# Ledger of designs, part 2: designed miniproteins, single chains, continued (4)

Each design is a single chain, and the fold is of that chain. pLDDT is the mean over its residues in the fold that is shown.

## One batch from the design tools (miniprotein)

Design m12039
Fold by ESMFold2-Fast:
Structure m12039 (fold): chain A 74 residues (1-74)
Amino acid sequence: SMEELERALAELAARLRELRERIDAALKQGDVATVRALLEEMRALLREFAARHPELAPYAEMEIQALDREIAAL
């Protein structure tokens, strides 16, 4: 249902926000290994979400491509 999709999007957004806050903290400390691990975790969450909601896969893929560039730059 649309209500289930809206809830799933809200939960995904909250988890991605928490991970980005942890990435920001790790970046301030120069902890590249933790930054890489957290970016890979964000990527995995987006792929899992896209698999469950294929209609939103194009949006998830754009974000995954941005994360892939961030990981490659580490």
Scores: mean pLDDT 87

Design m12040
Fold by ESMFold2-Fast:
Structure m12040 (fold): chain A 102 residues (1-102)
Amino acid sequence: HMTLEQLREVLEALGAPKELIDIFLKAFEEMRKVSKDPKELELGERYLLSLVSIVLTETDPDKAIEKINELLKEFKARSKNPELQKVFEKTAKEIIDVIKKR
């Protein structure tokens, strides 16, 4: 498992802005606190990494928001853990708010 410090180092190396790094690290920490099921946690963390990828690679803000909303819909359909769904939805909305300010 990657530690939160290792995740921070990876996100910094990828050139993520500090505000986005703080949002993502909080999301990973919250997911790890609310899930004891390793399969559900692996799914949640995989979707958080997909969210990171969209934010760092999609330069069009409207397309980024569309992809994030589709990712949120997919995660809610695949995850059976309502607390993980809540963490991911909150994170997706916070990321969309950051994108809209650009």
Scores: mean pLDDT 84

Design m12041
Fold by ESMFold2-Fast:
Structure m12041 (fold): chain A 63 residues (1-63)
Amino acid sequence: MTLDEVFKSFDKDGDGKVSIEEVKEWLRSKGENPTDEWMKRTDFDGDGKIGKHVFYGLVKNLL
């Protein structure tokens, strides 16, 4: 499964964003444990969502 396919599975509304909590749970399912610092740096707007390019950058650095 590609990162694009994973992102689309979270982007149920097709708005080009995913919930940061959904990304956190996905990473936990892969054996990762994101920190509070990771959450704060990811959510620039404080809206609890991130775009595809931010998602790819984080997953690439953790995997």
Scores: mean pLDDT 68

Design m12042
Fold by ESMFold2-Fast:
Structure m12042 (fold): chain A 68 residues (1-68)
Amino acid sequence: MDELEEELKKKLLEQGKKIIDEKGYPVKLTFLGGPFDQRDVTVNSEEELEKHVNDFILGGVNAVLLSV
């Protein structure tokens, strides 16, 4: 189970970093884990991205999507 959580976290961080590389800071991201698991966040640093990814994964989602 821990390996799946780490893989999901890595995937979300990779997606977020790609968006940040294209748009720059500040950037708005939408986390979508399911029909009722949506979270809009604004990030100003990689540390903020990691915090939001960790908070979202702790919600017990199996798959997520990042968008701008």
Scores: mean pLDDT 68

Design m12043
Fold by ESMFold2-Fast:
Formats: structure tokens, sequence, C-alpha cells
Structure m12043 (fold): chain A 93 residues (1-93)
């Protein structure tokens, strides 16, 4: 699931890359598996830093900022813990 979305997000075709970013955001926000959600957030961070297209990088950066803000402000303690775990992993990128 995450791997397919990540591969799509790293596409040289900007439309496919943006679709991959949308899929990663959905996985990060809705997956029942916290580990899968964390992998999707890390993948968004990788796209934001490493994609060759500056527009794709900017889009991933914005998407990541929005989802992390949503998770940090969640009433669910698991969402808040996920945001802190993701922040720690993203600082290593």
Amino acid sequence: EVEEARELAFSEDPEKALEGIRKLVRIAGTSKDPEVRLEALIALGEVARKHPDPLVRATAQLALAVILTTLRNSKDPEDRALAEQARAELEKL
C-alpha cells in the first residue's frame, strides 16, 4: 500500500507524482495500522526533500505540514503520538 503510493509519488510525471502524494496523505490520515501511517508520513517527507521536480517537492511539503498539524491537534492520543514519532523520523532526513 505505502510502497505503491511512494513509487507513484516519485514518478517523473508530475500528475502521477501528485496522485501518489494524495494517496500517501490518505494512508497517513485513515489507515488503521499506526506503523503504515508512520511509513506514509516518512514517505511524504522523502518526496518533499528528494523529488527532482520543485513543484512536487513543494506540494509534498505543504501536504505533510497540513497532515502533521491535523494529527498534532487531534483529540486521539494515538494521532498525537504519531505526529511526534513522524517529526523525529523526518528530522533524520
Scores: mean pLDDT 85

Design m12044
Fold by ESMFold2-Fast:
Structure m12044 (fold): chain A 67 residues (1-67)
Amino acid sequence: ESKIAEIFQEVLDVEKVGIHDNFFELGGHSLKAVKLISKIRSEFGKELPVSVLFEDSTVQAIADYLN
């Protein structure tokens, strides 16, 4: 959870991210989504499908998917 929030902060260049904040509502777009997926793969060793990200892109939803 906190690690995914940190990745959101790095990718979006924002000061804070809450667990219920949506990636696209924070100013994310398709190019930043690719960067997010790449960082998650690097940190967790799992591929996050882009379809999953477009269905629910909150920190909590991504954390739940990766567990």
Scores: mean pLDDT 77

Design m12045
Fold by ESMFold2-Fast:
Structure m12045 (fold): chain A 56 residues (1-56)
Amino acid sequence: SSSVKYLQETAKGYEEVEKKFRRLGDETGSPQLARAATVAAEVAKQYREEAERLEE
């Protein structure tokens, strides 16, 4: 369904944000950027889990 596709694409977007924040956190040593990467990963996981729930 288009809803499942939307959730998967949104999760992918947050996974890309995680990668960017982790890289910037490593480059700058910023704990705020490391935290932002962790939050982005958690949000991506929630969207993935919701997509899996709706596919049934």
Scores: mean pLDDT 86

Design m12046
Fold by ESMFold2-Fast:
Structure m12046 (fold): chain A 62 residues (1-62)
Amino acid sequence: MEKKKEEERFEKKLYEASKRIIELVLEKAKEKRSEEEIEREAERFAEGWKRGLESAIELSKK
């Protein structure tokens, strides 16, 4: 096994979760966005999510 594969899988899961969160937010706000826009937002959100989780994991090392 390789840690690169684990990292990739983790990123994909974060992207999926981010997309779902954005969909839920849009549904609650009664907002419509193009699929392209949702994808871009999910990508940016996943990046931020990943950074936040990495920080939490770093803290957990102690």
Scores: mean pLDDT 73

Design m12047
Fold by ESMFold2-Fast:
Structure m12047 (fold): chain A 67 residues (1-67)
Amino acid sequence: MLVGPTTAEATRRAARIADAVRRYLEDPSLPLKEIADEAGVSTATLSRAIREAGSDGNKATELLIRA
């Protein structure tokens, strides 16, 4: 609680990107552009995050179980 509140906004944005990546990995039929817009990030940013998480099969599985 008694930490840098400025960091909280960056963490919140990162969490939304992670959530969007998880949703796309579960439903790849969803339009990437719509998911990116909903998360408030660029399609390129979301695409890179998805590739990084999806290519790492081990971590992708953990995200599906834990989130």
Scores: mean pLDDT 67

Design m12048
Fold by ESMFold2-Fast:
Structure m12048 (fold): chain A 70 residues (1-70)
Amino acid sequence: MEEIEKLENEKKILDKAIASVETQIARLRQILAERPDNERVRELLASYERTLAHLKQVKEEIDKKIEELK
């Protein structure tokens, strides 16, 4: 089914985006561990954490759609 293939491709792209954001979060957390008073890095980390939560929610929705089509 073409719809399943499209959703699986979207999921692969999303997984790569999630992995990228998680890598950035890990880097920012390390910077904050070394420099906890860096407000800019704290704001950036909070922004990436919000983005990660949103991307995980989108992935959950895609997973549900794929299961509904199987």
Scores: mean pLDDT 83

Design m12049
Fold by ESMFold2-Fast:
Structure m12049 (fold): chain A 97 residues (1-97)
Amino acid sequence: MADVKSFTYTVKASGTVTVTAENTGTSAAPVTVEVYVNGKKVGSFTVAAGSSASISFNAKAGDEVEVRVILTAGSTTVKVTVSDSAGSTSHTLNLEA
């Protein structure tokens, strides 16, 4: 069964927001990362086991960024960092599908 973990981040400064995901597993399926701003999908990307990837987009202070991480097979730990010009926050997500 697929595993889905998500979190939200409130943008602190208007401008470029970057979402970076690191898939630390060595034998898991690639994870799919979906990014939503105020409920609207702004992008998605995949991260292979042992790799990292990022997406950047523009947002306004106070916007709600939702990051969804989806694993279809295996188990992994994914570190997700959301950065804007005021700083960054990181979440460690454990997924098992």
Scores: mean pLDDT 83

Design m12050
Fold by ESMFold2-Fast:
Structure m12050 (fold): chain A 65 residues (1-65)
Amino acid sequence: SLPEELKQGLQELEKLVEAGDKSPEVLEAKRLYEEGLRVYASTGDLEAAIELFKKAVEKVKKALE
């Protein structure tokens, strides 16, 4: 399972995307999240996907500062 902090950050990303936020940080966070999903789907490497999800969450945090 994903760490709780990652789950919260990814939920915040979903809210921002649903609200139509097109800031560079939110768009980059979405790109990193989608890349993490692709890596997991193609390789099964959950650890590599988690690292991309962490990067996405850091971009979300920056967007909210």
Scores: mean pLDDT 83

Design m12051
Fold by ESMFold2-Fast:
Structure m12051 (fold): chain A 61 residues (1-61)
Amino acid sequence: MVSEAEVLLALGLMYFSLGKKYKDVESLEKAIELFRKAEELGHPEAKEYAKEAEEAKKELK
C-alpha cells in the first residue's frame, strides 16, 4: 500500500531531477511544493529534499 506522502515524494523527485538536469526553475518550484506537502503528511525525508530543491533553485539565480 502506497501512502499519499510517498506519491507526493515520488512526484517531487521527478520534478527535482528534471529541474537539475535542465536547469528549470519551474520544475524545482514544483518539486519544493510537492516535498512540502509530503512533509505535512509525515514523510520523514521530505523536509531534507525540500531544502535540497530550494538550494538548487538558488544556485540557478
Scores: mean pLDDT 81

Design m12052
Fold by ESMFold2-Fast:
Structure m12052 (fold): chain A 75 residues (1-75)
Amino acid sequence: MSDAEKQQMIDAALDAIRRELDKLGLSDSQKQQLLDQTRQGLEQAAAQAKNKEEFKLALVSQVSKAIDQAKQLKA
């Protein structure tokens, strides 16, 4: 898996999260903080993944974590 492929997948995941956050009514500050935190987690996962399958599983995990965190911020 190339660095370009990793970056493409990270960007796609962050776009999906951003759309979900927009629906939850979070402030711009809360959205930016959560997106920055998630990007760091995704970049760490990309560095640790040995193949595309491992990275995809890590992406799903990080997306789920971000959505759960967003729901907590909404509460």
Scores: mean pLDDT 80

Design m12053
Fold by ESMFold2-Fast:
Structure m12053 (fold): chain A 143 residues (1-143)
Amino acid sequence: SAAEAAALAARDANGRTAIQLAAEAGDVERVRALLARASRELFAATDKNGRTALHLAAENGHVEVARLLLEAALELGLDLLAKDKVTGATALELAVYNSHWEVARLLVEAYREAGIDPDRKFTLPDGTEVTLREIERMLSRVS
């Protein structure tokens, strides 16, 4: 409905939509319900910091939310490498920076399924540039 579409598109003081707020909170059932109604544009929406719902789930280590968002993003052909405006970080870099290794594993798997170049570079917290393939090797050593 038009009222549901308006509610999905509504933004808070930080420019965040309902799906971004649910992703930040780790509200799995809310994310699931919102994804069933979200357009590609609403799913790709960014807050005032340039962060998508996927960035917020990755930064906060919400594994099941990240899984749902990645499944939807792959189906819709969304840009999984979008960078935030504050740090220039991708969702993968935010997950690694905050030691959310399970979310990082899901992101790497999704990047491979999306056909992202394994030699694409990412920046570690120490400023070191590494390839996706090197991150995959690092994750295999984290138990």
Scores: mean pLDDT 82

Design m12054
Fold by ESMFold2-Fast:
Structure m12054 (fold): chain A 55 residues (1-55)
Amino acid sequence: SAEAEALRARLEAVGTEIADLARAKATASPAERAELDARIAALAEEANALAAELA
């Protein structure tokens, strides 16, 4: 369905955002890493919710 396709597209986009943030951690300060980890955790929670909706 169009709805399922939109959810899959969002899940893929969230995965890309997580990968980009994880890569940014390699050059980040400790304070920046903490902020990036919080952002990654929030996106991972969103990805889990989207994956559950698609199951």
Scores: mean pLDDT 88

Design m12055
Fold by ESMFold2-Fast:
Structure m12055 (fold): chain A 65 residues (1-65)
Amino acid sequence: MTRATVTVLKDIKATSPDEVDLKAGEVLEGELTAANDDGTLTVRLPETGEVMRLPLDAVEVDLSE
């Protein structure tokens, strides 16, 4: 399992009820579960168990195993 630190560069609005709104400057710790062909990353948040799809152009991702 790959731990991911995600730094939000722009406000990201939830597109589904299983996602949360993110604000620029937020830092998330999660698990990277997939890199998608649409330019998004799928990250699972350990605090809530929620799965989020994050656009690569709106976030900076650091992987730490």
Scores: mean pLDDT 71

Design m12056
Fold by ESMFold2-Fast:
Structure m12056 (fold): chain A 66 residues (1-66)
Amino acid sequence: MEIKTFNYYEVEGKGPGPESQQQMDDQVENFKKESGKEIKITEDYKPATTSPSGNTVQLKTVTLTS
């Protein structure tokens, strides 16, 4: 069983932007190719924080398991 974890930030209330969504989809697709195509996706959110630019952002952790 292989596990891959990655993190990204998203602006609270706006969801993932198209670029972040595309990168997530690419990571999922690559993991499927490497791990035999049956995967489980688990998502978790950390409490919101303020970026240096003043935006409220959430840390999203995505765990892929095969």
Scores: mean pLDDT 68

Design m12057
Fold by ESMFold2-Fast:
Structure m12057 (fold): chain A 79 residues (1-79)
Amino acid sequence: GPNHPNVAASLNNLGSVYQSQGRLDEAEALYQQALEIYQALGDRQGEANSLNGLGSVKQSQGRLDEALELYQQALEIYQ
């Protein structure tokens, strides 16, 4: 279904590809969708992966304060 972990993982992978193509707005939307699915599932590792993806997109956009916040949130999950 739409909230399956495999869907969230695929959204993260697609987001990474779009980011590599410079399609930053589309990458952001895909990482956001993956984050929402992982949060609904309580998958903390999936949340951290999606937060890192979003942080990377924000960094590429020059939105450094937002990138820092997202990377710090992901780091807290891994601690």
Scores: mean pLDDT 89

Design m12058
Fold by ESMFold2-Fast:
Structure m12058 (fold): chain A 70 residues (1-70)
Amino acid sequence: MIEELRRQIAELAKQAAEAVKAGDTEKALALLDEIKALIREMAAAHPELKAGNDADLASIDAYEAQVKAM
C-alpha cells in the first residue's frame, strides 16, 4: 500500500539525517539509496505519482551529493 511505503520512506529519511549528524556518511548514503529504491517501487505501482516521485528523487540526489562532499 502506498501509505505504508510513504511511512517507510519517512522513517528512513529520519535515520539518514541522524546518520549524517553522527558523521556516518556511509550509513547515510546507504539509507538514501534505500529511500530511492522505495520511491521507484511506488512510481512503478502508481505512475500517476510520477511528477512528485521525480521531484523527491531529485531532492534525494542533491542531498546525496551534499553528503558525499562532506
Scores: mean pLDDT 79

Design m12059
Fold by ESMFold2-Fast:
Structure m12059 (fold): chain A 66 residues (1-66)
Amino acid sequence: DIQREVDLALAIIIGAIGKIANDPETAIELLVRHAERLGYPPEVVERIRAAKDVDEALDILEEHFR
């Protein structure tokens, strides 16, 4: 439970840093790596990679978070 909250918080932090740095492409790639580390299905990882912006990438990650 706590680990799930920490992993979700890390994803949110990655997204926030990407927005502040005005580098959404790097933020999305970091979110992809985070999802791969957490064992997300390949289909979900590809959806995150194809996201139009950081907010969409975070929405996909949160939808499938376990």
Scores: mean pLDDT 78

Design m12060
Fold by ESMFold2-Fast:
Structure m12060 (fold): chain A 55 residues (1-55)
Amino acid sequence: SLDEFREKLNEELTKKFEELRKEKNLDKASDDEVNEIVTKLLEEADKKVEEHKAK
């Protein structure tokens, strides 16, 4: 289902963000840098949701 897909996608995005946070030391990064990373992850997620809906 779409809800199951969204739940899995949200879990994957959370894991990706946590890995990037550790690797890029985002705790010391600027708000702009963090926002750029979050925006890219959300754009990727939105694209995957739309692709899933199109099927």
Scores: mean pLDDT 76

Design m12061
Fold by ESMFold2-Fast:
Structure m12061 (fold): chain A 90 residues (1-90)
Amino acid sequence: GDLQEALQTMVEMLKDALKVEKDERTKKALEEAIKLLQEVLSLPEEELIAGVKETIKKLEELREKYKDSEEAVNALDGVIEALKELLKKY
């Protein structure tokens, strides 16, 4: 469905960002964000909305873990805001 396609597109965009990223702290933050989104994509379609809501909370926890890196925080904030915007449609 549209939600699965949007999440898959987000994963691919983050993987592309990871390929060109040079900051090791930001690379780790992006890798953890990608893993969380891939875990949501493994859920049945009926559980995707709840999975996205839980993932936003986990990403906010990751933001605190990486708060020592402005670049990593900015990357995670971008993912969080994109997911919040996506949820407004559902």
Scores: mean pLDDT 88

Design m12062
Fold by ESMFold2-Fast:
Order: sequence, then structure tokens, then C-alpha cells
Structure m12062 (fold): chain A 65 residues (1-65)
Amino acid sequence: MDAQVRALADAIKAAQPADGASPEELIERVGRRLEEALVAAGVPPAQARKYARRVAEELRRLVES
């Protein structure tokens, strides 16, 4: 997970000039997609939201570093 989240943070930083979106907007989009994917996989919505939030916080920390 952590290595994949780090790779995603690096991709967000790299994509910023091409997409025009802020890192915050990209992090929110990733969190929403992850929550949706987890719910579709049968994870309860409350647990999916908690996990997606934690991933978004980790992404924000890595992007801000």
C-alpha cells in the first residue's frame, strides 16, 4: 500500500502542469474513486470512507513533502 501511495503521489506531482488541477483536487478525486471501488467490492460504506480518508491523508502528506 505505502509504496503504491507514494508512486501515486509522485504521479500527482508530475501530472500537475499537464492537467491544470491542483494536487488537492487530484487527491480528492483519488479518495472518491477509492471509496467507490471499495463499496463496489463489498466493503461497508463507513469502512470504505475511513480507508479512503486515510489514503487521501497519506497522499496529501507525501505531495506536501
Scores: mean pLDDT 73

Design m12063
Fold by ESMFold2-Fast:
Structure m12063 (fold): chain A 84 residues (1-84)
Amino acid sequence: VEEARELLRKGDEYFKQGKYDEAKELYEKALRIFEEELGPDHPEVAQAKIRLAEVYSHQGKYDEAAELFQEAAAIMRKTGVTPQ
């Protein structure tokens, strides 16, 4: 999972630079690793989904962003972690 955390960090750097397509690819790779290693209802899966939703929002894909935010919120509720 450390590799997936590093991918999120690199994705965050691209996002800050406005490189949304590059950030998206890194967030999607991190999400896949988190789901495979930690399971689909883990808080780190929710964090990767939130980052992807923010990318979609910046790209004007508001329906896709809303779906990812809802999925992340559902995970956070199931895990007992307070949504941030």
Scores: mean pLDDT 80

Design m12064
Fold by ESMFold2-Fast:
Structure m12064 (fold): chain A 80 residues (1-80)
Amino acid sequence: SKETLEEIIEEAVELAGKKLEEIINKNGKVTKEDIEEIIKLMRDKVRELAEEKKLSQEEREELEKWLKYQEEIAKRKIEE
């Protein structure tokens, strides 16, 4: 359902936020390598939750598209 997708997105975003805070607190900056690590953690979490919640193929495809878009945005912001 849409609500289930939103919950999975919230969990992935929360995980990303915690990792981002850890990186900033430790190193004072975020690199492209850090973004790739964060996106990998988000992807792994999304896939785990999608399997646990028995998401449809269409729902899984939506989450994969969202992850790809997040990676593109984050990498562009680091270059700016």
Scores: mean pLDDT 83

Design m12065
Fold by ESMFold2-Fast:
Structure m12065 (fold): chain A 81 residues (1-81)
Amino acid sequence: MKNNREGYKLALQGKYESAIELYKKALEQDPNDAEAWNNLGFALARQKKYEEAIEYYRKALELDPDNENASKHLAITELQK
């Protein structure tokens, strides 16, 4: 959980590669962490890797259908591809 939060903080600073590594570590410990999947998608979308971002947002929603952040990010990212 801490790795996911620290990753998001790095992503907001534009340090997407470092953020992605922290999100991957979070997912190695808990592959059912919907928020980590969402945040990984967000970092990839910021690098304009929209197709990968969409897949990871979909994984977040499969784990937590009520995840409003993943739903919003998915919709926005699909408009950008």
Scores: mean pLDDT 80

Design m12066
Fold by ESMFold2-Fast:
Order: C-alpha cells, then structure tokens, then sequence
Structure m12066 (fold): chain A 87 residues (1-87)
C-alpha cells in the first residue's frame, strides 16, 4: 500500500470517528471528496485532508476530541510529506 493510500484510509477513519460531531450534509460532502479525488495525486490528497480537518475542527466542540483530531492531522501530514519524498 502506498503512503497516499494509507492517508486516504486514515482520512476515512477520521471522518467516521467524528461523524457524530458533523452535520449530515458536511459528512456526505467529506465522504464525496475522498471518493472523487485522485488518490495518486499528492496535491489532491493534501487539499482533501485540509478540507476534512478544517470541517472536523470547526464542528467538534469537545476539547479532548479536538486534541485527538489535531494529533491525527499531524500524523497524516507526516505521511503526506513522506509520499512527496518518494516521487
């Protein structure tokens, strides 16, 4: 599995984990973004990750869940950087 494929899987897990914190229309929009992006394009995956984490952080009111989202965002950012280096 490529590092980009791992990032997409982690983004799906993050969306599902924070689903209860998101409005239904926002959840559907984020899922659609992941389905429509080019999973082999680092720029597309990076933009999707930024939009997903922006939405999650905006709608998550629980401070502990926000901290968890930030930690997951940092993990994903490291994998994206690693994927860029493999080009």
Amino acid sequence: MSDLEKVVELLKEVIEKFKDSLPENVYEKLVKILEEIDKNNVEDVTKAAEEIFTAILSYTKDEKKKEEAIKKGREIAKLLEKAKEKE
Scores: mean pLDDT 80

Design m12067
Fold by ESMFold2-Fast:
Structure m12067 (fold): chain A 59 residues (1-59)
Amino acid sequence: TNYAGLFMEGARAYDEGDYATAAEKFREAAELGDSVSEEDREGLRRLAERMEKLAKEQE
């Protein structure tokens, strides 16, 4: 799975209400730093953090 695949998996998990999986996939996408700009990496990290907060609200 490449960057685009991880991002799509995260977006799908978000649409399904699986915020924990969405956070994991967005973090993995951000970790592919060689294929991602610094700005995109920061955005993905912020998005993953928001997904983690939503997952905590689910329990």
Scores: mean pLDDT 77

Design m12068
Fold by ESMFold2-Fast:
Structure m12068 (fold): chain A 57 residues (1-57)
Amino acid sequence: SMLSDEEAARILAGLEAAARSPDPTVRRVALREAQEVLPLLPPKYQPRLQALIAELE
């Protein structure tokens, strides 16, 4: 909720790309970053990031 819509969209796109990586280390880092960023995202982006976190767990 501290991030702007533009910053949130950029971060979410980056995390989604990292989550699709064939490298398990990249995916683990993406999971950790997603968990840290979730409370900072505008509410409208939170469900999409929560779904990504669930897929990476």
Scores: mean pLDDT 84

Design m12069
Fold by ESMFold2-Fast:
Structure m12069 (fold): chain A 71 residues (1-71)
Amino acid sequence: SIEEAERLFKEGKYEEAVKVLEQAIKENPNDARAYYLLGLVYYKLGDEEKALEYFKKAISIDPNLPLPLPE
């Protein structure tokens, strides 16, 4: 679930978070939150190009999503 991915992200388990988020997107390709979290995960992993790609996808689905890093 998206909640599980968010928990994994908060715990620093970025590889596991990616797997959960990829499954969430496969089940619901319009899940803006899942794309946003993938962007955050890839940003934390240092993959700025993938992070930007996923942030753009999230905003294309929901333009009201916040794009700054989470506190």
Scores: mean pLDDT 78

Design m12070
Fold by ESMFold2-Fast:
Structure m12070 (fold): chain A 83 residues (1-83)
Amino acid sequence: MKSVYRGTVSFNGGGATEAEVTVDTDANTTTITNLASGSKGTITPAGPEPKVGEVLTISGPGTDSAGRPGVPVTATVTVEEAL
């Protein structure tokens, strides 16, 4: 099953940007898409499905838009709406 949420993401205390959070329970992944840049981060395992109003802190090896491993990043995601 694939669930999609809207929210905001900030990286290491930076400015909040509109984000899409996709939880795919069949693939056991959570994908965060920065809607301003189009960059994506994918995390495995997916964890529990987020609730509206929840704040998620996600830390791991960053991946750039070309799929290359980047500097480790902490992303704070506020879930605002289930789609």
Scores: mean pLDDT 68

Design m12071
Fold by ESMFold2-Fast:
Structure m12071 (fold): chain A 95 residues (1-95)
Amino acid sequence: DAEEAIRRALETLREILEIAKEHGADPELLERAEEALRRAEEALERGDLEGALAALEEAVRALIEALLNSSIPVERAIGLILRAIGELEDVRLAL
């Protein structure tokens, strides 16, 4: 289900956002990710699944940059990045 995949991606990416925030990631990158996640949620509410995916892709790009510029250990950052990419792939496969 594409809607379920998008909801799971939103939950996972919000969790990653909080981890990045706790580790001192750039506030501008965090704000960009939060805005993209908000747009994805709004698109999902409208039934715009392609719009939701596009917004999730923007959120993942911002989160990758935030994680790499944070104090998170590199091995943990890589794990979170792979998890975020996996969520996007699940959404793409469900569309």
Scores: mean pLDDT 89

Design m12072
Fold by ESMFold2-Fast:
Structure m12072 (fold): chain A 110 residues (1-110)
Amino acid sequence: SKEIIRLLVVAQLLLVGLLVNAELIVKNSKNEELVKKAKEIIEDVKEAQKEINKRTKEGLKKALEIVKKIKKKIEEMVKKYPDNQLAKDALQDAEATIEILEEILKLLEK
């Protein structure tokens, strides 16, 4: 389906945005706890990308669960560091990725 391919591209671009925001936290932050959490998010994003790249319904379901886990980690970062704009931007990317992956899975059920 052309629509599924389009949504997969959007999900991958959102994950790249999430990855960039996490990498910028690692590069620019002097807070060791924040850097450690951002490094965990980078590894989780790479695992989600691997699952999406399998191009299977099971892989997409696993990617969705990984991104939901990423979202929870970022929500904790935003609560502890409410002025960190990179963490807030990463949260928006994670939320948008979840919505797109859920939309793809709904289309695959038709």
Scores: mean pLDDT 89

Design m12074
Fold by ESMFold2-Fast:
Structure m12074 (fold): chain A 93 residues (1-93)
Amino acid sequence: SNARKKAEETVKKAKEELDKLVQEGIDAITRYADEGDIEKVREAHLEYGKKIAEVVQKYAEENPEARDEIFKLGREAMQKLNEAADEAIERAK
């Protein structure tokens, strides 16, 4: 159906933007960890976490039928960002 196709397209766009933000966030976290700047690792985690939340809200509002799938993608994105930050902080010790 048209509604199903719009939901699938919204989920795909959300995933593409979230995957990009996760990669950019991990790259920033890794760079700051390599520089020994734990404060910058925390700042990057907060910044990219906020961007992830904004993408999740945007796409959930564009297609409420896709909301649960978009929120799941957002949780998975945040988990990856959290794991990268935790590993970076541990590595810098």
Scores: mean pLDDT 89

Design m12075
Fold by ESMFold2-Fast:
Structure m12075 (fold): chain A 75 residues (1-75)
Amino acid sequence: MEEAFKEGMGKIVELVREHEEEALRADADPEFRKQLLELEKELKEEVEKNKDDPKKVLEITEKAAERLRELLEEA
C-alpha cells in the first residue's frame, strides 16, 4: 500500500514542483487558490478513506493530478 501511495503522491509533488511559478502567480488569484485548497482537502479525505486499497489510492492520486493540471491550465 505505502509504495503505491508514495508513487501516486510523488507524481503530484513533482507536478507542483514543475508548476511552482504558476502556483506563485495563482496566489494572486484568490479564486484559483480557493480551488487548489478545495482539491487538496478532497484528495486528503479520499486517500484517508481508501488508504487500505492501494489500487484505489493510486487511482485517486492520479485523478487529483489530472484535476490539478486542468486548474493550472485554466489559470
Scores: mean pLDDT 68

